# Ledger of designs, part 80: designed miniproteins, single chains, continued (4)

Each design is a single chain, and the fold is of that chain. pLDDT is the mean over its residues in the fold that is shown.

## One batch from the design tools (miniprotein)

Design m14955
Fold by ESMFold2-Fast:
Structure m14955 (fold): chain A 62 residues (1-62)
Amino acid sequence: GSSLLSKAVAHIILAVGAELEGDEETARKHYEEALKILDEMIEQGFEDAKPLKELVEKRLAE
């Protein structure tokens, strides 16, 4: 199962929701958790995670 991808996507959705509420601290925490999961996926050979990692890194670059 693609449980890691599902977790990463869930954190990204929660981060975007927090941004819409103006909660930058919560958004940042969820983006950071998504990055950890995406890095783990890349280490396991799931290179399809790279575009998602780039998106999250761009969001964290304030």
Scores: mean pLDDT 82

Design m14956
Fold by ESMFold2-Fast:
Structure m14956 (fold): chain A 99 residues (1-99)
Amino acid sequence: AEEELKKLLEELKKKGKITLEELEKLLELMKKVEDPELLLEALELAEELLLKNPNLSKEQVELLLEMAKYVLKLTEDKELILRAIGLLLRAIGWLLDLE
């Protein structure tokens, strides 16, 4: 599961964009992983790639929120929690803008 996640992250980073289907696949792979640092890396990459999308959808933001919730469930590290919360708050802001 961790190796599949790492491979997907490398492919997404090289491509520089993420589709809704790739976000769904990313979330499914993340749910099989318990490494909080790797999960936060996946979450932050997803945010970065979505911010580059001029047609950001409500569904994509909702998936990003689910990813952030999963990261927060698995980590007790204060720095990782703060980074995940910061991302969660930004995603909520985008969701409100999409009405």
Scores: mean pLDDT 82

Design m14957
Fold by ESMFold2-Fast:
Structure m14957 (fold): chain A 68 residues (1-68)
Amino acid sequence: MVDEEEVAEALALIGYAVGYNADLRKGLSPEEAIRRATEFAVRLAEKMGYPDVAERIRALGEEELARL
């Protein structure tokens, strides 16, 4: 039913959300939290073998930084 790539993207985005919120709770700036969460999720997607997912997550991180 769900594409395996979509599952990988969901897992990477969950990692992004968990990391981002944890860093904010530690007092990191939104910019630093976004950069760190994006880097982590991109690397996770690449390690799972989905470079297209990694590129989409990188673009998402850039858009979130642009909205600060």
Scores: mean pLDDT 82

Design m14958
Fold by ESMFold2-Fast:
Structure m14958 (fold): chain A 71 residues (1-71)
Amino acid sequence: MEEKERRAAELIRRAAELRLAGRDEREVEELLEEAAELISETHKVPFEEALEGARKAVEALLRAAETPPLP
C-alpha cells in the first residue's frame, strides 16, 4: 500500500519536472494517468477524481517553483 503511494508521488513529481522543463504534455498526462490509477486503487476513489488530484498536485509543485523575485 505505502509503496503504491510512494510510486504515485514519484510519478507526480516527474510529471511536474517534465512540465517545468517544457516537455510534451502527452508524456506528462501519461505519468498523471498512471499516478491516478495508483491513487484510485489505494484510496478507493474514482479514477477521474484521482486524476484531478494528481493534476492539482503537479500545479501546486509548479506554483512552489514559481517564486517571485525577492529584493
Scores: mean pLDDT 76

Design m14959
Fold by ESMFold2-Fast:
Structure m14959 (fold): chain A 77 residues (1-77)
Amino acid sequence: SREEMAEKLKKKTKELLLKAGLSEEEAERLAELAVEAALLGSRLLEDPEKYEEEARRFAEEHLEEAREAEEAIKKAE
């Protein structure tokens, strides 16, 4: 189910970010954002026309958070 996949994604993303040295609060925030992005992506695949604009806005609004997560992961290796 989407709920099960969302929970698994959140847990794995949070674990990765914690290993990268982020605080629990920061890891939780970015993991929640990753779940939202994945769910929106799933909806986009089901109905591209309906969700394309929403997906675009989400990506633009959260570009900074995405960069933070990417930099944290890169620092971990």
Scores: mean pLDDT 75

Design m14960
Fold by ESMFold2-Fast:
Parts: structure tokens; C-alpha cells; sequence
Structure m14960 (fold): chain A 67 residues (1-67)
């Protein structure tokens, strides 16, 4: 899971948002409880003006890491 999150972050830094999205989704597929992957996906969606969808992923991340 961590390797896909890391690849997604690198693609995001390069402006390759579709590739970043794929890697974040892969991280979540392998570990559905990976709070950081949901948080990164939320940020990606927010940056593309999908604020309502981003909020849902931020809420999911908070549920998985309530601390």
C-alpha cells in the first residue's frame, strides 16, 4: 500500500493527476483502512474543484484515524 501512495505523491508533484489518482486508488484497494491514501485522494479531488467528493474522502480518512 505505501509504495502506491508514494508513487501517487510523486505523480501529483509532477502534475500527472490522472496517474496520481490511479496510484491512490490502488493503495486504497490493497488497504481499505489506509487513512493517508484517502486524505491524499481528497486533496487531489479538491484541487480539481470536486469539493463535495473530496469532503467524503476526508471524512473517511478521519473515521479511519480519529486521533
Amino acid sequence: AKEYLEKGEEYYKEGKYLEALKEYLKAIELDPNYAEAYKNLGKLLEDHNMKELAKKFYEKAKELNPE
Scores: mean pLDDT 79

Design m14961
Fold by ESMFold2-Fast:
Structure m14961 (fold): chain A 61 residues (1-61)
Amino acid sequence: SSLEEEIKNLEKGLELAKKTKSLTIALAVLHDAKELLERYPENEKLKEVYEEIKKLVEELK
């Protein structure tokens, strides 16, 4: 997948985690986002998605 497709998949996972209030889904998306951010550390959209999922994880704990 392209980077844009991978980011879209993270956004879909984030929305699913929000809708279901699932800590399990939120943690899986956080892990995927962190690994993608390690490969593309300067990508601003990816940083935004990563910060949003981090906040969701803290809310669901």
Scores: mean pLDDT 86

Design m14962
Fold by ESMFold2-Fast:
Structure m14962 (fold): chain A 90 residues (1-90)
Amino acid sequence: SKEKERRIARLEMVVAILEAGVSYLLDLLDSRPLTDEQRARVEELRKRYENAKKRFEEALKSGADPEKVLQELADELDRINRELERILAE
């Protein structure tokens, strides 16, 4: 339906904003001196980001509902952004 298409378009926009946020925070943290523990946490979050994107692409290829998969991606990217912001605030 057109209503579902609008919801998908809004979720795509949210995902794009969250992806930009993750990229910005990763670049910012890469430019700072970090402890070994902080660096390990950043690299784990980078892997989670890459895995979330791969899961999204694989789910779409397997015929999953785009609205559900976009929502799951948005939720995971929001969690990653929050965790990166916590490291940045230390």
Scores: mean pLDDT 90

Design m14963
Fold by ESMFold2-Fast:
Structure m14963 (fold): chain A 77 residues (1-77)
Amino acid sequence: LEEEMKRLLEEARRALEAGDVDSAIKYVGFALSLLISMGKVEQANEIAVEIARLRNEGKDEEAVRLGIEKLEEVLKE
């Protein structure tokens, strides 16, 4: 599961680098779902709320960058 999470975050970063924000958002969403399946529901919900807030403000790229950063931080714990 940790290796799968790392792969998803790497794919999200690659999509961002290519300017494909839509795909990057999908990969972050998959990573959040995986985090929930690992029992880290509270952390996943906190990240999801922050992403939704930024997206409601029209900051989709910032939302993706924040999501990747926070998910990587959770994996380092």
Scores: mean pLDDT 82

Design m14964
Fold by ESMFold2-Fast:
Order: structure tokens, then sequence, then C-alpha cells
Structure m14964 (fold): chain A 71 residues (1-71)
């Protein structure tokens, strides 16, 4: 449905923003490798979600797990 497509696009956009934030944190943190890895994971997940490889519910669960790893 269009609603599911919109939900996936919103999740992908959020993941791309988190990837950018993690990449910036890698430049200033005392654990740059951890944040660089999180940035790569967020970017890869965003691409998979945008490509429709995950439904909205699966995308939300994966995004939540990655968000928890960023905390």
Amino acid sequence: SLAEQAAREDIAAGLRRNAELAAEMAKVSDDPERYAELAERARALAERVAAGELDAAEAEREAAALDAALA
C-alpha cells in the first residue's frame, strides 16, 4: 500500500539521519570505530528499507535495535 511505502520511506530517512549523526560522532568520540560501524549499519539498513527488502514492521524493529546500539 502507499501508506506502507510512506512508512518505509520515513524509516529510511530516519536511518540516514542517524547514520550522518553516527559518522559525525566518530570524528569526535573516544570510540571512533564503534560509531563508524554504527553509521555503516544504519546506512546499509536504510538502503535495504528503501529498496523494499523489509516491510514497515520489520524495518521499525531493525531501526529500533540500531537506535538502542547508538544509546
Scores: mean pLDDT 83

Design m14965
Fold by ESMFold2-Fast:
Structure m14965 (fold): chain A 69 residues (1-69)
Amino acid sequence: MKEELEREVLIALGRMYVALANLYASQGKYEEALELLEKAIELFRKAGEAAKEEIEEAEKKKKEVEEKL
């Protein structure tokens, strides 16, 4: 149960960082968006296999933001 709750919290926090990164990217704040996406990816990686889809989506978004820098 504790490990499951920790993974759920990591994924939830990562998703929040991705949402915030999308908001900053929409405002042209690509450097700030990149930092948030990197934090999200680290959180998803700590969550492991349960966050595989979230990792793939965040890495794709990170690449898109990097292309704007």
Scores: mean pLDDT 83

Design m14966
Fold by ESMFold2-Fast:
Structure m14966 (fold): chain A 79 residues (1-79)
Amino acid sequence: MMEEERKKLEEIKEKIEEMEKRGEPPSKIEKWLLEEAKRLGLSEEARKELFDYLLDRGVKEVEEAVEKVVKKREEEKLK
């Protein structure tokens, strides 16, 4: 990626973290991300990195929640 594009990616990632810390809903964060990427003319590589970043954060939270539920249900079934 170009140096300037990499710099913009870091700024966008920082803003995503700020929005999440403020309790912005995921749908609003995704909408903002799509509009910002379009506005900045980001490459497909840069867009993929941003979506992977957002997905990794969201998937980790969902996987942790699902794992806790599955473990609790299996413990209840085994005893």
Scores: mean pLDDT 68

Design m14967
Fold by ESMFold2-Fast:
Structure m14967 (fold): chain A 65 residues (1-65)
Amino acid sequence: EEKLKLLQKANEEGGQKQAEEEARTQEELQALYAESPAKGEAFQAELERQRQADRETVRAAALSL
């Protein structure tokens, strides 16, 4: 079944890009902390807020199933 193979490829490619974006975000966070702890803390708080929103979205989707 073609769809399963396409989804697996998309997940692999998406996972690789996701990891690269996460690495960039981590480097940016480290650079901000090196520049100013306050800026790093603010950026980290925004990342935490984003993760909370993403988790709620996943939770809502899971409850839908």
Scores: mean pLDDT 72

Design m14968
Fold by ESMFold2-Fast:
Structure m14968 (fold): chain A 111 residues (1-111)
Amino acid sequence: MAAEKAKKLLEEGEKAFEEGKYEEAIELYKKAIEIDPESPVTPEALTNLGEAYVKLGKYEEAIKYAEEALALDPNNYRALAVLAKAYFKLGKYEEGLEYLKKAQELAKKAE
């Protein structure tokens, strides 16, 4: 039941994100994590938080949540892609390129 509620909130957040409602998406993703922090959806919700914060120009918050997602799943190439985008936006091009290369290699292996 808790896992089902967390998944529904994740899906509602993804819909809000697709509609450009990034602040609403962030609230829904945070609720998904709070309901069941140990849930299998938590790494995806953390990654999606990072993407939403990038869209809002909040790059330090994006890095924080993407790093939390990567701590739960080191092979999370979507979280690595969020880190790359945020670091590029902060002008940290060397770090951004390193994360981008890691994301591309992991994405290729996921096929």
Scores: mean pLDDT 85

Design m14969
Fold by ESMFold2-Fast:
Structure m14969 (fold): chain A 68 residues (1-68)
Amino acid sequence: SMRDRALAELDSLEGFYISPDSVIGLARRLLREGVLSEEEAKEVIKLAEQGKSKEAFEKLVEYVRRSP
């Protein structure tokens, strides 16, 4: 599923520095793929734009894990 693919991709990024732009790009792509809702993607993007890239990434992982 797209969700399982997204989780594998996020797992591969765990423990690495991730830039705000990278988190924003991931959130936008996962929104287009139907893995995230518009509200979930917006929340992740907002956190990344505030310079909270680690928190944004953690929130992204949590939302993807809850995706149907």
Scores: mean pLDDT 81

Design m14970
Fold by ESMFold2-Fast:
Structure m14970 (fold): chain A 59 residues (1-59)
Amino acid sequence: SKAEILLRLGKYEEALKVLEQDPSEKDVALLKLLIELAPNEELKEKARALLKRYFPQEL
């Protein structure tokens, strides 16, 4: 997926924007990876907020 490619390139903010536009259960693992790998708390919190909003059962 586009989000996965962006994440592999270290483009965390761009990956997050893609995931935010089209939330899917297939992207739960990518959101969890983004929370772990993101270089700053702002990006981690945004990813966590998306996961909590659309997939609270996965927290």
Scores: mean pLDDT 79

Design m14971
Fold by ESMFold2-Fast:
Structure m14971 (fold): chain A 77 residues (1-77)
Amino acid sequence: KVRDLVAEVARLLHQAGKTGLALRFYKRVLDAIDAGDKEAALKAIEEMRKEVESLNLDPETKARILATLDELEAAVK
């Protein structure tokens, strides 16, 4: 489920034209999860939330990415 949520955030970012951001997020969170580093995973999620908040995206797409990040944060904790 955690991996599916990471993939969903990356997919939404890619579809919004933010492919580099999607790939960076995908690798960073999965590397942290694979290392058992929950703190690093949560930090990556928080930093992505801040970055998405500052992006000029369609409001519906932005809201969906933020909601998926919230679900991912809860699943990692």
Scores: mean pLDDT 86

Design m14972
Fold by ESMFold2-Fast:
Structure m14972 (fold): chain A 88 residues (1-88)
Amino acid sequence: MDPVLRPNPLLRELLESVGATKEEYTLTEILNLLQQYLIDNKLLDPVNPAIADVSDTLLGKLFGTKEINWLDLEGIVELLLKHSELVE
């Protein structure tokens, strides 16, 4: 079952930067919006598109990291759950 999350203020700011205006999102919706954020800001490595340099970005500030592996979906989900309120 896809969990419904209410983003914290920093995650909400990031989602608003890609045109998202809702208060609550499914986990799948947030993951799609994060992928769009990586694409729009050209953060994906040109040689290995699974790796994103998020240093000096809102996403890097949110996660407390300089780099994310987009193929580590479990790790990304864990970080999102720490920075969101689970509604259901």
Scores: mean pLDDT 76

Design m14973
Fold by ESMFold2-Fast:
Structure m14973 (fold): chain A 67 residues (1-67)
Amino acid sequence: VEVTEERLRELARRLGISVERAREALEAVIRELLEKGRIRVDEFAERLGISEEQARLLVREAIRLLT
């Protein structure tokens, strides 16, 4: 799924990370949701080096894009 550059910039700003990292993180969340139907927020946050709050925000954005 392609996300617009504008959406990625807003997400990156809210998360305090780069646009490239936001893209990679969002793509990873979308992949996990499509392949497994679920995501472990704690494990995902640790794997990406972000907070659980940031990971929850990414999951919400991914679900919004998939629905």
Scores: mean pLDDT 76

Design m14974
Fold by ESMFold2-Fast:
Structure m14974 (fold): chain A 73 residues (1-73)
Amino acid sequence: EPRNEKEKEIRKIFAKVLGLPEESITLDSNFFDLGGNYDKALVLSQEIEKRFGVKVPLSELYKNPTPRSLAEL
């Protein structure tokens, strides 16, 4: 699985969930610093599971809140 493609897809999910342009989100952008909250984190977890088949608990989102770090899961 190409890490760069997974990172790009997660960045797209961040943009969709946060209502921000993809170009405003870098691989090192922190989801919560961009205005993500508990409800948006639940949506992010669900979208990642739908796209990649990987369940990401909220605790892991708090530990790994960037597209780069989430792509390693």
Scores: mean pLDDT 80

Design m14975
Fold by ESMFold2-Fast:
Structure m14975 (fold): chain A 73 residues (1-73)
Amino acid sequence: GPLAGIPDSIAVPLLIKELSHPDPEGRLLAARALGEIGGARGRPAIEALKKALSDPDPEVREAAREALERIEA
């Protein structure tokens, strides 16, 4: 992805901002990337991902749900 090779500590704040992107493709990519990070390192994104569960795009909502499952597992 576009953030490949960036440390999670830098990537997570950038991806949280990207969840507010006007383009649904940008929000979808951010939600998926946060899910791939998962675990304890993804925890700062939990509140933003919970907001994304109400996103107008159904693919963004599903990606946010999957990301939360991976982070909270």
Scores: mean pLDDT 82

Design m14976
Fold by ESMFold2-Fast:
Structure m14976 (fold): chain A 55 residues (1-55)
Amino acid sequence: GKSFIEELRKKAEEYRRKAEELRAQGDELGAELLEGMAALLEGIAAWLEEKLKKE
């Protein structure tokens, strides 16, 4: 349902914020990994939202 899509988007935002913290600390590799995970979660959320529009 929509709650699951919102959960995925919230998780993606959490990872993006953590990535910014890691980048500020000089951990570019850790930041890049979390950014990649956030992008993946956003992609899944968008795909699910499109499927949900088909009833």
Scores: mean pLDDT 82

Design m14977
Fold by ESMFold2-Fast:
Structure m14977 (fold): chain A 55 residues (1-55)
Amino acid sequence: KKVEEIKKLVEEMTKIAKELYELSRQPPSPEVDEKIKELTEKMRELAKKIKELRA
């Protein structure tokens, strides 16, 4: 079943969401902006994988 894969992806998304939330509370800086972009892209990839597994 795809359930275990989805569970792992959801756990990864939760970790990234927490990191993004912490970064969003920091003052804007090039380093913070780069980190947010990287994590946002990772979140999009994980969301696409979950959607594909559910399809």
Scores: mean pLDDT 80

Design m14978
Fold by ESMFold2-Fast:
Structure m14978 (fold): chain A 83 residues (1-83)
Amino acid sequence: ATSEEVFQKVNDFIRAADAGNAEEAKKYADELVKLIQEANLSDIDLGVISVAAAVTLVTAERQGNKELAEAARKILDAVSEKA
């Protein structure tokens, strides 16, 4: 995966999260988890993903959006396994 692909998926995830679309955010979270697990991502790319997921988790918890919070945690767990 390229940094451009990572950036696109992060943006898709953030947009879905900001819209409160848990179903779409979960889809992009699964795609990000796959990229983290299967691709040799740089520390910078992992850092960008981690920050986006952490911000989304805080927002989801404040909104009481359990599905969105779970999607964000999946991303953070995948990053932790690779970092």
Scores: mean pLDDT 81

Design m14979
Fold by ESMFold2-Fast:
Structure m14979 (fold): chain A 58 residues (1-58)
Amino acid sequence: MYNAPKEVKEREEKEVKEGMELLKNAKDIEGVTRGIGLVLRGIGNLFQASLETERKER
C-alpha cells in the first residue's frame, strides 16, 4: 500500500490512467512511448512519495 498523501495519489493515479488511455489509442511508436513514460512516471512518483512518507512518520 502506498503511504503517499491523498493529493499525490490522486494526481499520479490520473497520470497513470491518462497513460493507459494513450496506450489503448496509440497508432504509432510516439504514442506508445508517451503512454509508457506517463505510466512509469506516475508509478515512480507514488513509490518515492511512499518512501518519504514512511520515513517521516517514524
Scores: mean pLDDT 72

Design m14980
Fold by ESMFold2-Fast:
Structure m14980 (fold): chain A 65 residues (1-65)
Amino acid sequence: MEITDGEILIAFIRAERGIAKAHFPELSEKVEELTEKAIEAAEAGDLEAAREYMKKMKDYVDEAE
């Protein structure tokens, strides 16, 4: 099976999404929105946009601490 950079990134995004939703259930809606956009970008081959959405999600969670 061929494992692409996009597939690795999507797996990472899904893991981070699960962790963030478990720790901050009140932020789950925004976390889900941003990680969904990151996954869509990665599936489209836009790894730069996917990373930017993940950064926005992490910044959002960090600001809520």
Scores: mean pLDDT 78

Design m14981
Fold by ESMFold2-Fast:
Structure m14981 (fold): chain A 94 residues (1-94)
Amino acid sequence: SKVEEARKRIDELIEKTKEELKKVKNPQDALGIIGRAVAEIVRLVRDLTPEEAQALFDYAEEKLLKISEEIYPELVDTVKALFQTARRELLRRL
């Protein structure tokens, strides 16, 4: 199903993002990687139903925030703000 494929793509994206974050040495490059991941999450969910899109977006946010807390804890509040902005844009398109 579209939801199962989107979830699989999100899990792959999150794992890829975690590996990329381990390779960067500064918060600015880390934020760029996270920002691209958030934009891709929006792309992966926007063609789903509103309920499915919101559920997978929330799932991805929780996973990516946990990764940010582990690798770049100083960016957690900035990552939350990125997801808040992305959620507003997603809801306008649903």
Scores: mean pLDDT 87

Design m14982
Fold by ESMFold2-Fast:
Formats: C-alpha cells, structure tokens, sequence
Structure m14982 (fold): chain A 80 residues (1-80)
C-alpha cells in the first residue's frame, strides 16, 4: 500500500464516521499530509497530523481520529 492509498482509505473512513464540518477539517489535514510526505519522514508526517487533530473542538472525535491515524500509519510501517 502506498501512502497516497492509505490517505484515501482514511478519507473514506472519516467521511462515513464524522459530521460533514469535522470531516472537511480532517480532509484538509490529509491533503496537507500528502504534500508533507514528499519531503518528510512517515514519523514526521504522523506527528504533524496528530498535532492538527488535537485542534478539533470535540474530544471524542479528536481521540477517534488520532486512534484511526495511528493504526493506519502502523499498518503502513509494517508493510515497508
């Protein structure tokens, strides 16, 4: 699985689970993560993305999004 494919999978999952306004914010963070992946390590992109998610106003959605992102990046690391 490529990083781009991983981000696309995360987008589909978030779109199904999150309200449209929260999804729009996360979708923007995922777009920025794709650009960062061109110059940054997977660990740096993960740390950056988790920091952006910390800015979500709802703690339940924040923790769910962080959990999903961490799991997805762990799967990508295991395949590389």
Amino acid sequence: MTFEQLIDALRLQFRGLFPADIYAKIDGYLDQALQLSKTKSLQEVLEWLLKQIEELPDPDYRELAKSMVRRAFAVLEERQ
Scores: mean pLDDT 82

Design m14983
Fold by ESMFold2-Fast:
Structure m14983 (fold): chain A 78 residues (1-78)
Amino acid sequence: SLDRARELLEQALELERQGQEAFKKGDYDTAAKLFEQAARLAEEAAELARDVDPSLAHAARELARTSQENAEKARKKS
């Protein structure tokens, strides 16, 4: 469902933003968990949108990739 995919992407974007703020404050363990959660929700959004809204699916996949990379960076610092 597109409504669910959009909702998940919005939640993932908010978690990514919260993760970035935690990272800036040196709360690396909190940042890693937020980025990991953002990546999971973005992956779900991409799956739901895959064959229905290719642009939404692409945006969600890009967010999932970025959030995974940020989670790895945070884990290395914690």
Scores: mean pLDDT 90

Design m14984
Fold by ESMFold2-Fast:
Structure m14984 (fold): chain A 74 residues (1-74)
Amino acid sequence: SLAAQLAAVDDEYHRRVLAANREIEAKFDKEVKEKNLTPEQAEELRVKYIKELQTRMAAIRAEHDARVAALLAA
């Protein structure tokens, strides 16, 4: 059914969102530890990773919107 297909697309969207958040957080934590960053340097790095996450989230949202639109147009 269309409802089941939409639910599957939404489930994938939510999984991708959670995965992106966890991946960026892990990258941030790893870089802070490996480079032995000061709190000030870590804060600057956090801003950069927030921007990277925002870019990834926008791409994930755009793909989700396209998949939903394709199902509704079918």
Scores: mean pLDDT 89

Design m14985
Fold by ESMFold2-Fast:
Structure m14985 (fold): chain A 55 residues (1-55)
Amino acid sequence: SELAELVERLHEEHDRIARGENVEESLARMRALGRELAKHTGVAGRAAAAELAAA
């Protein structure tokens, strides 16, 4: 599903950041993915986006 793909992409970007790879670009992509996730999952997506913003 589209939602599962978005979650996988978020994990991939998180792993890139953890390795120090293109951190600024990965953070920008994670922000965009977080907004997209919020659109698809309603309450659950907004909660996930809020946690990403707080971290």
Scores: mean pLDDT 72

Design m14986
Fold by ESMFold2-Fast:
Structure m14986 (fold): chain A 65 residues (1-65)
Amino acid sequence: DAERHVALGEEALRKGDYETAAKHYQKAIDIDPRNARAWANLGYALSKLGDYEKAQQYFDQANAL
């Protein structure tokens, strides 16, 4: 479910594994597109990976919810 993927993403963020975190948050929003926290955390993970343009898009999506 979406909650499981958010939790796995948060665990990956704690370990500094931003690629794994981004994959889990992407799965969370695929399941629940209205999960603003997953959009914001996906943006954060992507910013840590250097994808600032996508990060900003995902932050904007989180704020629109």
Scores: mean pLDDT 86

Design m14987
Fold by ESMFold2-Fast:
Structure m14987 (fold): chain A 62 residues (1-62)
Amino acid sequence: SSEAFHHLLQTAAEEAKDMSEEAKKELEKRVFERAAELMQLSPEEIAREVRRMAEEVRKKAE
């Protein structure tokens, strides 16, 4: 569904706005690798999962 995919990308972009270029690319990669799974979730669950993934990416950037 194009709507779920668009929401995924928009949510990832919002979470990544304060990240380095390298971290943004890593988050995008992780989101795309799990896109089929994530697109089956509710908008609220997509936001929570993407936020969790963003936290893991930030921890890796320590």
Scores: mean pLDDT 78

Design m14988
Fold by ESMFold2-Fast:
Structure m14988 (fold): chain A 79 residues (1-79)
Amino acid sequence: ELPREPVSDEIAALARQALPYLRRLLEENKSDAATAKAGENAIALLERIAEKKILLTPEQQAQLEAELRALLARVEAER
């Protein structure tokens, strides 16, 4: 059983930055029902992460950080 830790300040900051863009991407691309449901779940999870109200394992934190950085890089490339 893996220990769970509060998300880092860096991950929380990335989640706060990603939230408005993820909501916009969901609105723009909700023609796919599966994508819409996944997006809604991701937004709810990211809101908890931004508030540091979720405990995650170090592996989950590393994976989440990579995913959030990838998302923000895509958004930055589209601006």
Scores: mean pLDDT 74

Design m14989
Fold by ESMFold2-Fast:
Structure m14989 (fold): chain A 97 residues (1-97)
Amino acid sequence: MNYAVIVAVNGKVSLAETNFPKVEVKDDEARVTFPEDGIAKVTVLEGKVLVTLEPSGRSVELQAGESATFEVKKGDVLVVKPLSDKAVVRIEYIPKK
């Protein structure tokens, strides 16, 4: 199982912990690229975030205590954008293989 923990403070995004092979952090978003088809679960521990799966465009807003599950394909990108000054998000991934 792969995971990433993403933290935002004052709207600035950073990567706290990961064992994903590819996570890209920009000032206002984090991008997690999936190496294989599988299932991704996003759980918000603090704050509020917008989560979008590209290229499908499926998008959900999540707040502290909420989670969403995404069916992902190889090469899909999960984009996590904080909507609050502080956010803490956990992404868990179970590959099909």
Scores: mean pLDDT 81

Design m14990
Fold by ESMFold2-Fast:
Structure m14990 (fold): chain A 65 residues (1-65)
Amino acid sequence: SELERLKELARQLAKDLARARLLEILPDAEITVEEVDETTVRATARLGDRVVEVTIRNPLLEALL
């Protein structure tokens, strides 16, 4: 359905945003992105001994639920 496509797009957008934010902070880092729940994405950047984590709650997914 159209709603399911919008939810998929919103999830992908949240993942892309998390990845982009971490690459801005740590350009050469190894980045892992995961879905924590239906509205929340967690991304982790690792570069040597440095670890940066960001959690994004997706307001667009909240609006679509």
Scores: mean pLDDT 78

Design m14991
Fold by ESMFold2-Fast:
Structure m14991 (fold): chain A 66 residues (1-66)
Amino acid sequence: GPSAEEAAKAAADAARAAAEAGGDSNTVDQMGIRAVTLAASGGADDEAVRAAGAAAKEEVQKIASQ
């Protein structure tokens, strides 16, 4: 499965893409959750899943600060 770094990058990239497309904080959060779910389904370990979740939350916080 993906490494913690790969899972985190995928979640951050998905959340950021949603934000750049004009998504609100809920849309950005949902895209991050989807990336985390895909990582878990693809065989990511608990560390990689947690890293993906943390990266998605960081992108949501950036949107909330605007």
Scores: mean pLDDT 76

Design m14992
Fold by ESMFold2-Fast:
Structure m14992 (fold): chain A 66 residues (1-66)
Amino acid sequence: MTKEVIEQIEGGYKKAKELIKNGDVERAKDILEKMKELVESNKEYKEVVEYGEKKIKEIEELIKKA
């Protein structure tokens, strides 16, 4: 169900941001890959793709700047 996947992406996003803030970039990258897998497995759902890609890009930019 799309809502459950979106909630998992949101949880991953929040955790990845916390890890990056604490300097744990490697664990943040692991969460980023799990978020990418969730989006790929649910690519038929436009809401998941749109929300997930936005959050993935935000985390990638934070990692790039860290």
Scores: mean pLDDT 83

